# Designs tried in a protein design run: designed miniproteins, single chains. Part 101

Each design is a single chain, and the fold is of that chain. pLDDT is the mean over its residues in the fold that is shown.

## One batch from the design tools (miniprotein)

Design m3501
Fold by ESMFold2-Fast:
Structure m3501 (fold): chain A 59 residues (1-59)
Amino acid sequence: SLSESEKKLVEEAKANPRIDPKLLEEMIEDLKSDNVTKRVGAALRMIGELLDIELEEKK
């Protein structure tokens, strides 16, 4: 199951039009996986995508 923080992260990623929809779906599936490595990796990727958008605005 997803934690409340993970659910919030998914909602923020879904609201972001700069994130590829297919990539977003893959990350969401990995977040729901029983594999801890996949879940952690997906969470970090979502955070990275959101941060990259903010960093790009500074350039």
Scores: mean pLDDT 72

Design m3502
Fold by ESMFold2-Fast:
Structure m3502 (fold): chain A 92 residues (1-92)
Amino acid sequence: MDKELAEASEELRKDPEGAFAELDAVEAAVLASITDPESRELARRYFALVRELLEALIAGDLEKAKELAEEAEPVLREAVERLAAAGERPQL
């Protein structure tokens, strides 16, 4: 199984509230930097998948975490491509 997912799971279980708070702050900053509504919706979908990924990692469900990471990758790529085409640069 992925060593990186196992290490992330252990780290997140030490401070799950802090992990979700950081994700919320990053999402708010990214969404505030995006003016295109369709790009904002793609970003929201990406962050929703990342939240489920964090929940799976905290629960120790590494198989579900891997599936969510694989699902999130194409959404992130589409959002980045769309923002690049619009001339916008998301800030993290």
Scores: mean pLDDT 75

Design m3503
Fold by ESMFold2-Fast:
Structure m3503 (fold): chain A 85 residues (1-85)
Amino acid sequence: MIEEGAKYLELAVKYAEEGDFEKARKYAQLSAKKYKEAGLPDLSKASLLLTESKIAESKGDDKKAKELYDQAMDYYLKGLETLKK
């Protein structure tokens, strides 16, 4: 379900911000899997890119963080269009 994907993404972002990059990537992969199983491949891609953006930000790589965030938002918006009535 979409709610499980969102919960795993929240955990991925939290761990990325805390500097636990192994857990961040683990939960990002679980989020991506749940979105993909729900037929939402763009949201799956967005969850992985957003997590890598937060990891880059935590490491002080602000340029890479912005580039990954912009890519994540592009996929996120495409995913939302798939949910459009």
Scores: mean pLDDT 84

Design m3504
Fold by ESMFold2-Fast:
Structure m3504 (fold): chain A 90 residues (1-90)
Amino acid sequence: PEELWEELLEAHERLEEARRLLEENKDSAPEVVEQARQQLLEAGREYREAEERLDKAIQALSPEEQEKVLKRLSEYLRERQAELLAERQR
């Protein structure tokens, strides 16, 4: 379902943002590094939960519906990642 795809993509973007923040602040004060690390852990947890929810939803579908959904999900994620990357450059 598209709602779960959006949730997974949002969680993925948060995870990538947290990774970037940690990398940018790797040489910063210990408190800043720890804060970025905690943000990364939280984003990772959210991503895993979204992935599990999507996986369970897909498993509930017939094999034919699963194949169709996975194909659409792959196309959707590719397009959305491209859009988010373009917006980030602003």
Scores: mean pLDDT 76

Design m3505
Fold by ESMFold2-Fast:
Structure m3505 (fold): chain A 71 residues (1-71)
Amino acid sequence: SLLEQIEAIIKSIVEDPVAQQRAVGVAENSLLLGLSPEEIVQRIRDTLALLGVDEETIEEAVKAIGELLAS
């Protein structure tokens, strides 16, 4: 599923298990709400930033997720 692909990306890039779980939950909720790819990416970005994930890691994760959602 698309959610499983997003989860795989997050788990490969983000090391913190709490940040992984929260970001996956936000992605799932955003998909259920029918949000645009840009809104999904922004919500994941905001969630990782709130949890103290470094900017470089956030940008790597959101770029990969954005590319997935564009395909």
Scores: mean pLDDT 89

Design m3506
Fold by ESMFold2-Fast:
Structure m3506 (fold): chain A 99 residues (1-99)
Amino acid sequence: ALAADRAAVEELEREAEEIRRRVEEAKRLAEEDPLEGLRKAEEAARRAGEAATRALQLAAASTDPALAERASRIALELARLAEEAKRLAEEARRRAEEE
């Protein structure tokens, strides 16, 4: 149980790093290609939201307080990334609609 929970937390931490890179890519693309920037931001927001839900479920299911705390921290980070990506997508939509 503990070994599996720890592996799941470590996998979520690696996924958060990938999502962070995708958010930065969306920021760069917003300047160079706003439509691709929008698509990347929407994808990053969806992935971060899904990963945050999984992290919260792991925190609730874990019987180890240290792993539960670690899962809660990654859930908070993923939730912040999801909100950042949503804001990037909204800004990209406004730029596309501006005349």
Scores: mean pLDDT 84

Design m3507
Fold by ESMFold2-Fast:
Structure m3507 (fold): chain A 81 residues (1-81)
Amino acid sequence: MSPELLEAEVLEALAAMYEALGDIFEKRGDYQTAAELYRKAAELYERAAEVASGVDPTFAQRLRAKAEELRKKAEELEKKA
């Protein structure tokens, strides 16, 4: 594994943790907190994609798609909060 891929995977893992926390708060009806957590997850997925882009463009594309998904989810929840 290259240092860049390891860094991207660590950032992905952190993003997944924030996403999981967002899911918990969403299920509890705390839409504002869930939206904030999803936005943090999206930022980390985007950072992971930037790191991965030079070594694994396919992985980077998947990470960017995940970041976009979470940003849209956060925007939808902010309208309900």
Scores: mean pLDDT 87

Design m3508
Fold by ESMFold2-Fast:
Structure m3508 (fold): chain A 60 residues (1-60)
Amino acid sequence: EKEIQATNADVAARVMEAGADAAELAKRFMSPEQAENDLQSARTGAEGARKRAEEIRKEL
C-alpha cells in the first residue's frame, strides 16, 4: 500500500519537474509577467512534490 503511494508520489514529482523544465523553455515565448509567475509556481510545485515523495519513501 505505502509502496504504491511512494511510486505514485515519485511519478507525480517527475511530472511536476518536467513541467517546470517545460515552463523554463516556454518563458522565452511568453510575456515577462506571465513567465515569472508560471516558472515560480512550477518550480515550487515540483519541489513540494519531490519533498513529499522523499517523505513517503522514508517510511518504507
Scores: mean pLDDT 76

Design m3509
Fold by ESMFold2-Fast:
Structure m3509 (fold): chain A 88 residues (1-88)
Amino acid sequence: DEKEKQELLELAEENIKTILENIEKKLKENVGMSDKDIEEIMKWVKEKLEELKKELKAAKSPEEMKKIMLTKFQEIVEELVKKVNEIK
């Protein structure tokens, strides 16, 4: 259980880093937004992903971590899409 929890945390941290890099790249290259708008979105995304990471660390079991990843990550993606659409 503890080993699986640690492996899920490490996987989540690597995935979070990759997701942040991909979001920033796409916003800079493919979205007609100002640098200031991109910075505000990236700040929000970083804050939400740090909150997600803290919740994963606080989870009591691997099963709880999987539920947190499924639900909270989906919420973050939906809110990100909404924020991008509101700026455009």
Scores: mean pLDDT 77

Design m3510
Fold by ESMFold2-Fast:
Structure m3510 (fold): chain A 66 residues (1-66)
Amino acid sequence: SALLEGGKNGGAAVRPELERLVAKVGQEAVRVTVERVGDGLRAVVESPLARVTVLGTADGATVTVE
């Protein structure tokens, strides 16, 4: 049961934040690519203003902004 508490802080929490960031930045066309990487997922959101990469795994999530 305690191990399932970590799942609440996983990709589901990161996804709404990504959607809000894209909405705030995204008056322009946005490309979203999602792929499986090892035991997790990598999502790349690309716009004319910025590129955001999110790597979510069982160990946590990493966000990179360019």
Scores: mean pLDDT 57

Design m3511
Fold by ESMFold2-Fast:
Structure m3511 (fold): chain A 60 residues (1-60)
Amino acid sequence: MEKQKKVEELLKKAREFSIDGMKKINELKKQGASEEQINKMRDEILDKVSELLEEAKKLE
């Protein structure tokens, strides 16, 4: 039971982080950030989301 709740929490965090990350990317685009800055932020978001998803898999 505890593992299932933790998996659900991690999946929720991954989803929320992805949404917040996309908002940050959109703000950077509005501010005229370089393609390199946008790509760096995107990669950081994807890496963190991937880490949360892998943590969830390890609990299964």
Scores: mean pLDDT 81

Design m3512
Fold by ESMFold2-Fast:
Structure m3512 (fold): chain A 101 residues (1-101)
Amino acid sequence: DSPLMQSLSPEEQALVERLVKEIVDAYERMIKEGASIEEILEEVRRLLKEAAAAMPSPHVAYIFLSEARYALYQLALKYGFSAEDIKRLVDVIDEVEEEVS
C-alpha cells in the first residue's frame, strides 16, 4: 500500500480499495467490450465524481483519486492505449481532482 493509504483509518482504506476496484473493473469491462475511448472517458469521469463525492473527507477523496489514477494508468498501459489516449485519461482524473478540492 502507498504511504498515503497508511494515513487513513482501516475503514477508510477498505472504502478506497473497494471503490478503486469497482472503477477499475468497470474500465476493464468497457475495454473488453470494445467501447470507444470517448465512452470510456465519460463513464470514468462519472464514476470518479460519484465516488469522490461519497468520501467522508476531502483528504480521503484525494487519496482515492491518487489510487484510482495509478490503477487506471497501469490498466491503460496493460491494454496498449496510445500516449494520446493515456493523456486524455489522466486529464479526466486531474479535472475531477480539481473539482473535488
Scores: mean pLDDT 85

Design m3513
Fold by ESMFold2-Fast:
Structure m3513 (fold): chain A 83 residues (1-83)
Amino acid sequence: GAIPELSEERILAEIDRLKASGYRDEAAIEALYLMSQHPDFASLSEALREELRAVLEEALARAGDELSPQTRARIRALLARLA
């Protein structure tokens, strides 16, 4: 499918949605993963990249065993792109 429009506002909205679900909203994780495929993803602010990394690490720690293997693979791929 099409890569979603990349925006800091949209990333923050998906982070908030993920937090509100107790880190179990797999659709929010998929949206963040698809935005990571955008050519400009590497140009995001360092502060936003650090916040996104922290949220994804918390998702694995808090909800990892309840997430599908596919969603866990998405989180690991995202964390690799944020390194």
Scores: mean pLDDT 80

Design m3514
Fold by ESMFold2-Fast:
Structure m3514 (fold): chain A 88 residues (1-88)
Amino acid sequence: MKEVKERAAKEIREIAERLGLDPETMARVNELIEKMLESEDPEEQIALLEEVGRLIIRHGKEKGLSPVELMAVAIRITGLILELERAA
């Protein structure tokens, strides 16, 4: 489980950095990631990662990212959530 959580954290940070999130939004994403890494409850881990996904997609829309870019991000985040579910 720890390995899966740390991989999810790394992938989410890479997505956020690649999308050029502002420092305030990046700090919020990191806060949610740290809560996920500290959690031993798979349901809480999934819920936190879902919240990160919603935050990233919302800010991506606000910054004018294309529908294709938003879809690619959503698919990647969903894949990470499924990995956490399978590891639970």
Scores: mean pLDDT 80

Design m3515
Fold by ESMFold2-Fast:
Structure m3515 (fold): chain A 80 residues (1-80)
Amino acid sequence: MEAEFMALAGKVAAALQKAAEALATEKDKKKAYKEAVEQLEKAIEALREAAKVYPELRAETEKMIKEAEEEIKRLKEEIA
């Protein structure tokens, strides 16, 4: 159980890291923001799947999803 959740959490962490790298390395800020949004949306989907499989971790996953959704909103406003 926990090992499978940790593997899924690792995918989420990797997606968040790729988003951060896109923002740090891209000269085109609009392109970087779009790539960051895509990676964050993938992270949210992984967290939603984790919440379905491990309901006992739902409160933690919901908090992380909310933080990621707020970040996506900020990034979309920056590129609008």
Scores: mean pLDDT 73

Design m3516
Fold by ESMFold2-Fast:
Structure m3516 (fold): chain A 84 residues (1-84)
Amino acid sequence: MMSKVEIIKKFIDAFKKKAPDGKLSIEEFEKLLDEVREKEGLPLTDEQVEAIKEKAKEKAGEKGELSFEEFEKLVTETVLSLDL
């Protein structure tokens, strides 16, 4: 079974590949979540993915983008809170 740590690592690796400058727009972030879930076969429900997207929008606020540090914290906290 894929561990929560492995899920977090897959998201971090995907961010680094898509955003080598260390920033993702909310639209790019939402696409990245969907792509990683499908390509890596992550055990995340549609409701769990939507919850992550909503928290990301809240964290990005007016600027509409996430830094790597904001992304890593958001994904880590959210995935660790999931009942998998």
Scores: mean pLDDT 78

Design m3517
Fold by ESMFold2-Fast:
Structure m3517 (fold): chain A 75 residues (1-75)
Amino acid sequence: MTPEEHFQEGLKYKEQGNEAFKAGNYDEAIESYAKAAESFEKAFNETSDPALKEEALKELEKVSVNELKAIVMKM
C-alpha cells in the first residue's frame, strides 16, 4: 500500500466514523476514527511529499479530536 492509498483509506474510515457519530453509534465511531488515525499516521510517516504530510497531519488531528468526543459522548 502506498502513502496515497493509506491516505485514501483514512478518508474512508473518517467518513464511516462521521456517519456512526451522527447516528449515535459511538462505539462504531471510536473504532472507525481509530482506524482512520492509523491510516493517516502511516501516510504521514511513509510519504516524502510535504503536501501529503500536511494533509495527513490535519486529518489525523481532526479524527483524533472526534474520537475523543465520541468517547465523552459514550460516558
Scores: mean pLDDT 86

Design m3518
Fold by ESMFold2-Fast:
Structure m3518 (fold): chain A 62 residues (1-62)
Amino acid sequence: SAADVARIAAHFRAAGAALEARTGVPVTVEVSAEGDTVTVTATIGDRTLVLTGTVEDFLTLL
């Protein structure tokens, strides 16, 4: 659901903000959903990390 995607996005954005606060390195987090697939893209300075999974898989990680 849109609410579940929003919960996933909030979690990863909070984690990104915490990482930036601790390291001083800029962190941006983008979350997109297409059908049952959620993609989280985190840019940490000059590095990009992409995580892809289902809404249920991501909710299990929260």
Scores: mean pLDDT 84

Design m3519
Fold by ESMFold2-Fast:
Structure m3519 (fold): chain A 100 residues (1-100)
Amino acid sequence: MDEELLNFAQKIADSSEEDLEKVIEDMIKALEKMLPDLTPEQQEIAKETIKRLKELKEKGATREEVLSLIFEFAKKLDAKPSTISAIGILLAAVSFEEAR
């Protein structure tokens, strides 16, 4: 989970607008495949995250919005502090770039 979250966060941070939609689709598929291996509590968190990713994709998401969602998801799953910190750094970097 942690490595997969970091990989998607990095891909989002590095994505163009066209690539971002594809990365969101790939993340949705990865989360859906992961559902059977999660606890019931983690499944509900993952399902809500999938729903929000689909909504972001439909409205045309920014990298900041998608990274914010991944950051919240990582915190809700009690991901490693190092994973949460790494995602937070990527979110801060993207927020700085998009504010320009």
Scores: mean pLDDT 81

Design m3520
Fold by ESMFold2-Fast:
Structure m3520 (fold): chain A 100 residues (1-100)
Amino acid sequence: SHAEKAIEYLEKAKADPFTGLDDAVKAAIYTTKAALNGEDLSKVEEKVNELIAQLQALRAQYASDPAKSAALLQVEMSLGVIHISIAVQKAIQKEEEKKR
């Protein structure tokens, strides 16, 4: 499924967060496809929140290293697209419930 692919790329970004930008972007693409396909995104949401917490802790640790801090910030910003895709799916589901 697209949700399973999104989780795969999130785990890759989590394993190597300093080079995780491409994996984070791919996770966002697959999350958007999963959202449009009506797939369960609960596990994607859990993994995104875990990775964001890890990135925030690492950015605090590397605050004096501008290159590493900037790389971690770019990954975190890319994960914001995943939150938007999840929120959009939840909003669509609520609007469909109101039509009954």
Scores: mean pLDDT 82

Design m3521
Fold by ESMFold2-Fast:
Structure m3521 (fold): chain A 94 residues (1-94)
Amino acid sequence: SEFDKIKAELEKIKEEVEEIKKKAPEMSREQLLEADKRLQELERRVLGLYLRAQHLYSAGKLSEAELNEIEAMVKEIRELIKETRELIEKHLKE
């Protein structure tokens, strides 16, 4: 289903953000700057997936419960990206 595809893509993005967060303390300055750019790309992808979910809901292809689940995942991932970018900024200032 379209719901399962969006959910799988969001789960994959979350895993990538978690890996960046885990590796950030061991990264060089160059790697931290590349990681921050990647997190910005991932945030744009998350927003694109959310817009797609809203479009599918409006077209009657997603239930309200499915849209709410995607919205919750989007919120969680965006907060994780924010926390990870703050961690990167802290390490760049050291």
Scores: mean pLDDT 90

Design m3522
Fold by ESMFold2-Fast:
Parts: C-alpha cells; structure tokens; sequence
Structure m3522 (fold): chain A 80 residues (1-80)
C-alpha cells in the first residue's frame, strides 16, 4: 500500500479503533464507528492528495485532521 507519514497514519487508525471500542463500551457504537470512518477517510484523503501531485504538507494536514477528529470523539466517549 502507498503510505505517506506512516507513523501519523498508524496513530490516526489506532485512535479511531479506540473510539470504536469506547463507543461499544458506552452503548454508542454508531458514534465510535462514525469517528473511525471519518478518520480513515482523512487518511485516504492524505494519500490521494499526495498521489495526485499535491504537497506533502497538504497530505499531512489531511491526516492530522483525521487524528484530531478521532481524538475529539474518543475524549467525548470516554468522558461520558
């Protein structure tokens, strides 16, 4: 698979999976899964930006938005 910023992408995916687990544990599985789908969408967006001749900075920003969204949802679910 083509990857850009593999450590950042991995952290985003791991955070998204934690959000899914938190959602299951608090009975809000739809919110957890939704957060994971959004985070994976942002990682995919970063890869597509790079593959389409976009800048590495733009690709990184897309993945960072995915991480931020996953972290925000995880924090909210864990704080319930």
Amino acid sequence: MSEVFPELSKRTEETALRAVRAGVEVGRIGEGVGAALRAIGYVTQGELIYKSGGSLDDARKAIEEGLRAAEETLRRLESL
Scores: mean pLDDT 80

Design m3523
Fold by ESMFold2-Fast:
Structure m3523 (fold): chain A 64 residues (1-64)
Amino acid sequence: MDLREIAKRAVEILLERGAISESQARRLLKMIDEGATLSEVVEALRELGVPEAEIRKALAEAVA
């Protein structure tokens, strides 16, 4: 599976759970479309204050 698709799915999962806002999700998805790596998206999520456990869980579900 493409790392870009994993990053997008993780953002969608976090939005569905209310861990990020719709505007934050749109900004992250734009970064991914502009070539941001998975690690850069994870760093952006940490900067937004998303708990590490929530990021890890979203990534695990995005791969499944």
Scores: mean pLDDT 84

Design m3524
Fold by ESMFold2-Fast:
Structure m3524 (fold): chain A 135 residues (1-135)
Amino acid sequence: METIRRTLELIKEGVEKAKEAGLTEEADRLQEQGDNLGGAARALAQSLSPEEARRLVERLLREAEEYLKKAEEYLKKGDYEKAGIYALRGLAYVRGAAAAMEANPEIAEEMGPRVLELAERILELTKRILEKIKE
């Protein structure tokens, strides 16, 4: 529960920082995609066994890691707008993982630290990208 709450706080910070950098449309899209993914993941996880819910969280984390990788690639190329978009998409998938863990508390203790760590990594990259956009 504490790891889920901290993860959601980091996602909220990412949205706020994106809006401060002038990426309002992208921040709104993150909120919409995060809400949709969260709702779907929560509904699905409520009907799943703990093992199946764990696999769902791992799949959502894998998607978030792929978006993190794309964000890093675009950051290296100097395409800060695309880097920011992909980083924010990664946070939307982390929100989905957090919602799945809320729906299945048994996996939250096991998976919570991994979800939180990925949220922290994506947010730190997002902050670096947004600083470049402000330059």
Scores: mean pLDDT 85

Design m3525
Fold by ESMFold2-Fast:
Structure m3525 (fold): chain A 136 residues (1-136)
Amino acid sequence: NLMEAAKEFAENPTLENAERLKQAVDEAIAKGEDLNAVDEEGRTPLHYVAEGIISAIFSGGPDKEKIIETLLEIVERLLKAGADPNLVDKYGHTGFDILILRLYLMGKVDEAVKINLRLDEILKKHGIKVKYVPVP
């Protein structure tokens, strides 16, 4: 299912797993599945997509940029289909909070800025409002 595909990708950020995740997203949307369903951690699939972007950035490799672009496309598909980026996990963090905060804390400032700008563009395009946590 979508949650399983998102978790598998976050653990093993390969291009093949990114494409499998994209297929799982398209199938979940086509079936009218609840894109906001949470696991035992209170996390949605969008939380695990955010973790997957972090994993792709830190793993490196020849497919890094293509994997990141595929994941940003997945984010847009989920948001367009009604995924709520404001849902928090059991620690009070949204997927976007986890993504941007961790990239800044780990010294990936340029990637954090670039991804944040791409996410803001997607959110604005689809009329979605998010609660941002300020990063120092």
Scores: mean pLDDT 81

Design m3526
Fold by ESMFold2-Fast:
Structure m3526 (fold): chain A 73 residues (1-73)
Amino acid sequence: SPLEELDAEIQKLVAEASELIARAVEEGDPRAPELGERIVEILKEYAKNRDDLEKRKELLEKLKELIKELKEL
């Protein structure tokens, strides 16, 4: 189902983001805590918008952009 596909994708992105944040924190990057908090807020909004597929797709794209920022640290 579309929801199962979105949930699988978000889970993969969360795992990737968590690894990138952990590495940035270990390296002492001062931006890592702020990027981590932005990811947490996206995940909270994703959970709140269970029945809004369009909003969930928007939040997934925002998470992808934050992961791109994390990779550039």
Scores: mean pLDDT 81

Design m3527
Fold by ESMFold2-Fast:
Formats: structure tokens, C-alpha cells, sequence
Structure m3527 (fold): chain A 64 residues (1-64)
């Protein structure tokens, strides 16, 4: 679903950002991995910055 795709993209961009320390590289990696546009991956990162606790929870749930 659209919600599930968004949540996966948030989790993936958060993990990519943690590994790279580079927002643009994290956006490109997340877009490639999730099969979404660069714009959608960028929006996911912006959402994560505004909702850090929820973003960390989504990343932990998927990758822990």
C-alpha cells in the first residue's frame, strides 16, 4: 500500500543516513532500494526530521 511504501522508505532513508552521514547519498540509496522517486525519498527524509521518534521506531522495526 502507499502507507507501507512510505514507511519502508522512511526506514530505509534513516538507515542509509546513519551509514553515510550524507543526506543526498542517503536519498539516492533509499530511492534505488525502495524503487521510489528521488522526490519521494527526499520527502521521507524531511518527514523523518519532523518526526524523529516515529522514524527511529520504523527503522528499528524493519532492521532490528
Amino acid sequence: SERERRERTVATVMLAFDKTGDAEEAIREAAREEGVSLEEAREALQWAVKHPEEAFRLAAERYA
Scores: mean pLDDT 85

Design m3528
Fold by ESMFold2-Fast:
Structure m3528 (fold): chain A 63 residues (1-63)
Amino acid sequence: HMTEEEILESVKSILESYIKRGYSVEDLKKTADDIIKELEDMGYPEETLEKVRKLADELIKKA
């Protein structure tokens, strides 16, 4: 299993890459939702999912 730290770093890397490539806010939100859904399906705890949502929201808002 990936650690929470590794998950957050991966999510940040993916979203920052997409922002740099000029993806729309809508596409970024969909990507974040897809990632959160996969983590939920893998059985990660709600605390980790909440941190991912918060990180995604912060990065997308900054984009």
Scores: mean pLDDT 82

Design m3529
Fold by ESMFold2-Fast:
Structure m3529 (fold): chain A 67 residues (1-67)
Amino acid sequence: MEEEVEALVKKADELFKKGEYPKAAQIYRLAAEVAERLGRTDLAEVLRNKADEYESQYKKKKEIKKK
């Protein structure tokens, strides 16, 4: 169970390094939900903040090209 959160975080970090920001954000969100279910609210909050940050950066790029 704890290994599951760690594996998801590693996967999201790799996706972020590869420039797959929307996928990285999605996996961070999933990891946060798993962490919260395990009672690790501190870890879940950190992961949710990372997901939100990456998602906002991705949407900002789309806004420029939407026109």
Scores: mean pLDDT 74

Design m3530
Fold by ESMFold2-Fast:
Structure m3530 (fold): chain A 81 residues (1-81)
Amino acid sequence: SPFDELAAELERLLREQGVSERVIAELREVMERAKRASPAARLTAYAFAQMMVEELRAGHTLSEASLRALIEMLRATLERL
């Protein structure tokens, strides 16, 4: 699916940047929860993943601290949707 393809591409780019597998697994878990929660949650997670992929492809480095903050924001958004 387009969602799963985008999520896989995001994981690949994060690995290339040296992000730990533990943090990538945390992101995968929240993305999978969003995909199953509601159409609004799934769309929000998709848009967020697309933004991150675009930033990484543009050569911007996402720090582990920034990624953790983004994961927490996705979790908080999921709780509201």
Scores: mean pLDDT 83

Design m3531
Fold by ESMFold2-Fast:
Structure m3531 (fold): chain A 62 residues (1-62)
Amino acid sequence: MVEEAEEALKKEDYEKALALADEAIAADPNDVRAHRIRAAALLRLGKTEEAFEDREKAEKLE
């Protein structure tokens, strides 16, 4: 899940990266990497507020 989300992000498939990161977070809400990937995808999609929330969550977990 997380690995696949990261690959989607690298391919600039931000919608797929977001969906896969959502699935990873649903399976493990404390997955720092998944929150970082979702934040990056959300930022690229123009959802800055949601991206900021995921970034804060990832920083708090580390």
Scores: mean pLDDT 80

Design m3532
Fold by ESMFold2-Fast:
Structure m3532 (fold): chain A 105 residues (1-105)
Amino acid sequence: SMAEALRRALVDFLTGMGVPEERARAAADFVVASLAGEEEALLEALRKLEDALHGKSELSPEDIELIARVLQALRAYDEAVYEHVMEMLRARNPELAARIEAALA
């Protein structure tokens, strides 16, 4: 299902940033439940984020808004994981991180 695909993509994203798998799964479950009905758009935005972090593409304003919603849900569930993810985003792509942070305001 799209919900399972999104949950897996979120777990892979978080573990790729150094979050322990059990903690990543719990956070992903909360995010998927919080953003139910938008799984396809969120999955596409998350995949585009990975490409953008590698310099392969640029995120649209709509993609940035979707990523900001994922991060807001993550922050509500696990502030420490949210802070770690934001630190990793700033380290990998400061310009992209600044665009995401502006959308979180």
Scores: mean pLDDT 88

Design m3533
Fold by ESMFold2-Fast:
Structure m3533 (fold): chain A 90 residues (1-90)
Amino acid sequence: SREAMEQQLDDIVKQTEEELEKNTSEKDKKYMEKAKEYLGKGREYLVKGDVGKANKYFGDAIYYASKAGSENEKIVSDAVGQMWRVYRAL
């Protein structure tokens, strides 16, 4: 259902934000806040069915996460992949 998809996407975003917070150094907080912001926007547009905007914002999230290191890039990239799989399973 739509509600089940929204819940799964929300869980992925929340878990990803918590993991980023644990792995963020003080110098990289600016990039992590932007990664979190764009991950949330990507989720919002996925729920609306705006695949183009979702893809754009997920790309922005991965980009800013990469500025804070390869592990954070992997965390966000993996989360984005999970969200696309949830969306396609509808």
Scores: mean pLDDT 87

Design m3534
Fold by ESMFold2-Fast:
Order: C-alpha cells, then structure tokens, then sequence
Structure m3534 (fold): chain A 96 residues (1-96)
C-alpha cells in the first residue's frame, strides 16, 4: 500500500512541477531538483511501510507545491523545505 502512495506522490508531483515550469513559477533546474528530492521522500515512504509516514509526507509535499503555485514560496525555498522534509520523514520512519 505504501508503494502505491509513493508512486502516486511521484506521478502527481511530476505533473505539478511540469505545470509550475510552464507557468514560469520555477525554473527547469529547480523542478529537476524538487523532483529528485520528492523521489527520495517517496523511497523513504515505500521503505517505511507506514501509512502514517506516507500520509504525513504526501501532505507536506502537496503543501510545499501549493505554496509555490500560490506564490508564497520560491523554487529555492521549496528545494530547502523538501531537503528538510527528507530528514523529518526519515526520522519519523525510524520512530514508528
């Protein structure tokens, strides 16, 4: 089940990142960096086997991409937030 959530997270996020590039909200380099970070988060989700970790990570990624879309967050800030989310998600997976 976490594998399906992880795949859905990557697929949905890739589609959203492509749209953000087309709208001029982020650069192609920022989109590539964010996609790689989201793929790492998805890998942690899959390896955790925890629905709690999966839902937490999915919601946080969607919040970050939503903030970029709304102009509340820059691409550089989103890359930083996603990097911090990798560490948070990893720690959460170790505690559950």
Amino acid sequence: MTKDIARGLVDSSTQQLDRLVKLGKISEDEARAMRRLIEEIARIVEESGSLTVAYFASRRVQDILGDVSAGRMTGEEAVRELRELIETTRRLSELL
Scores: mean pLDDT 88

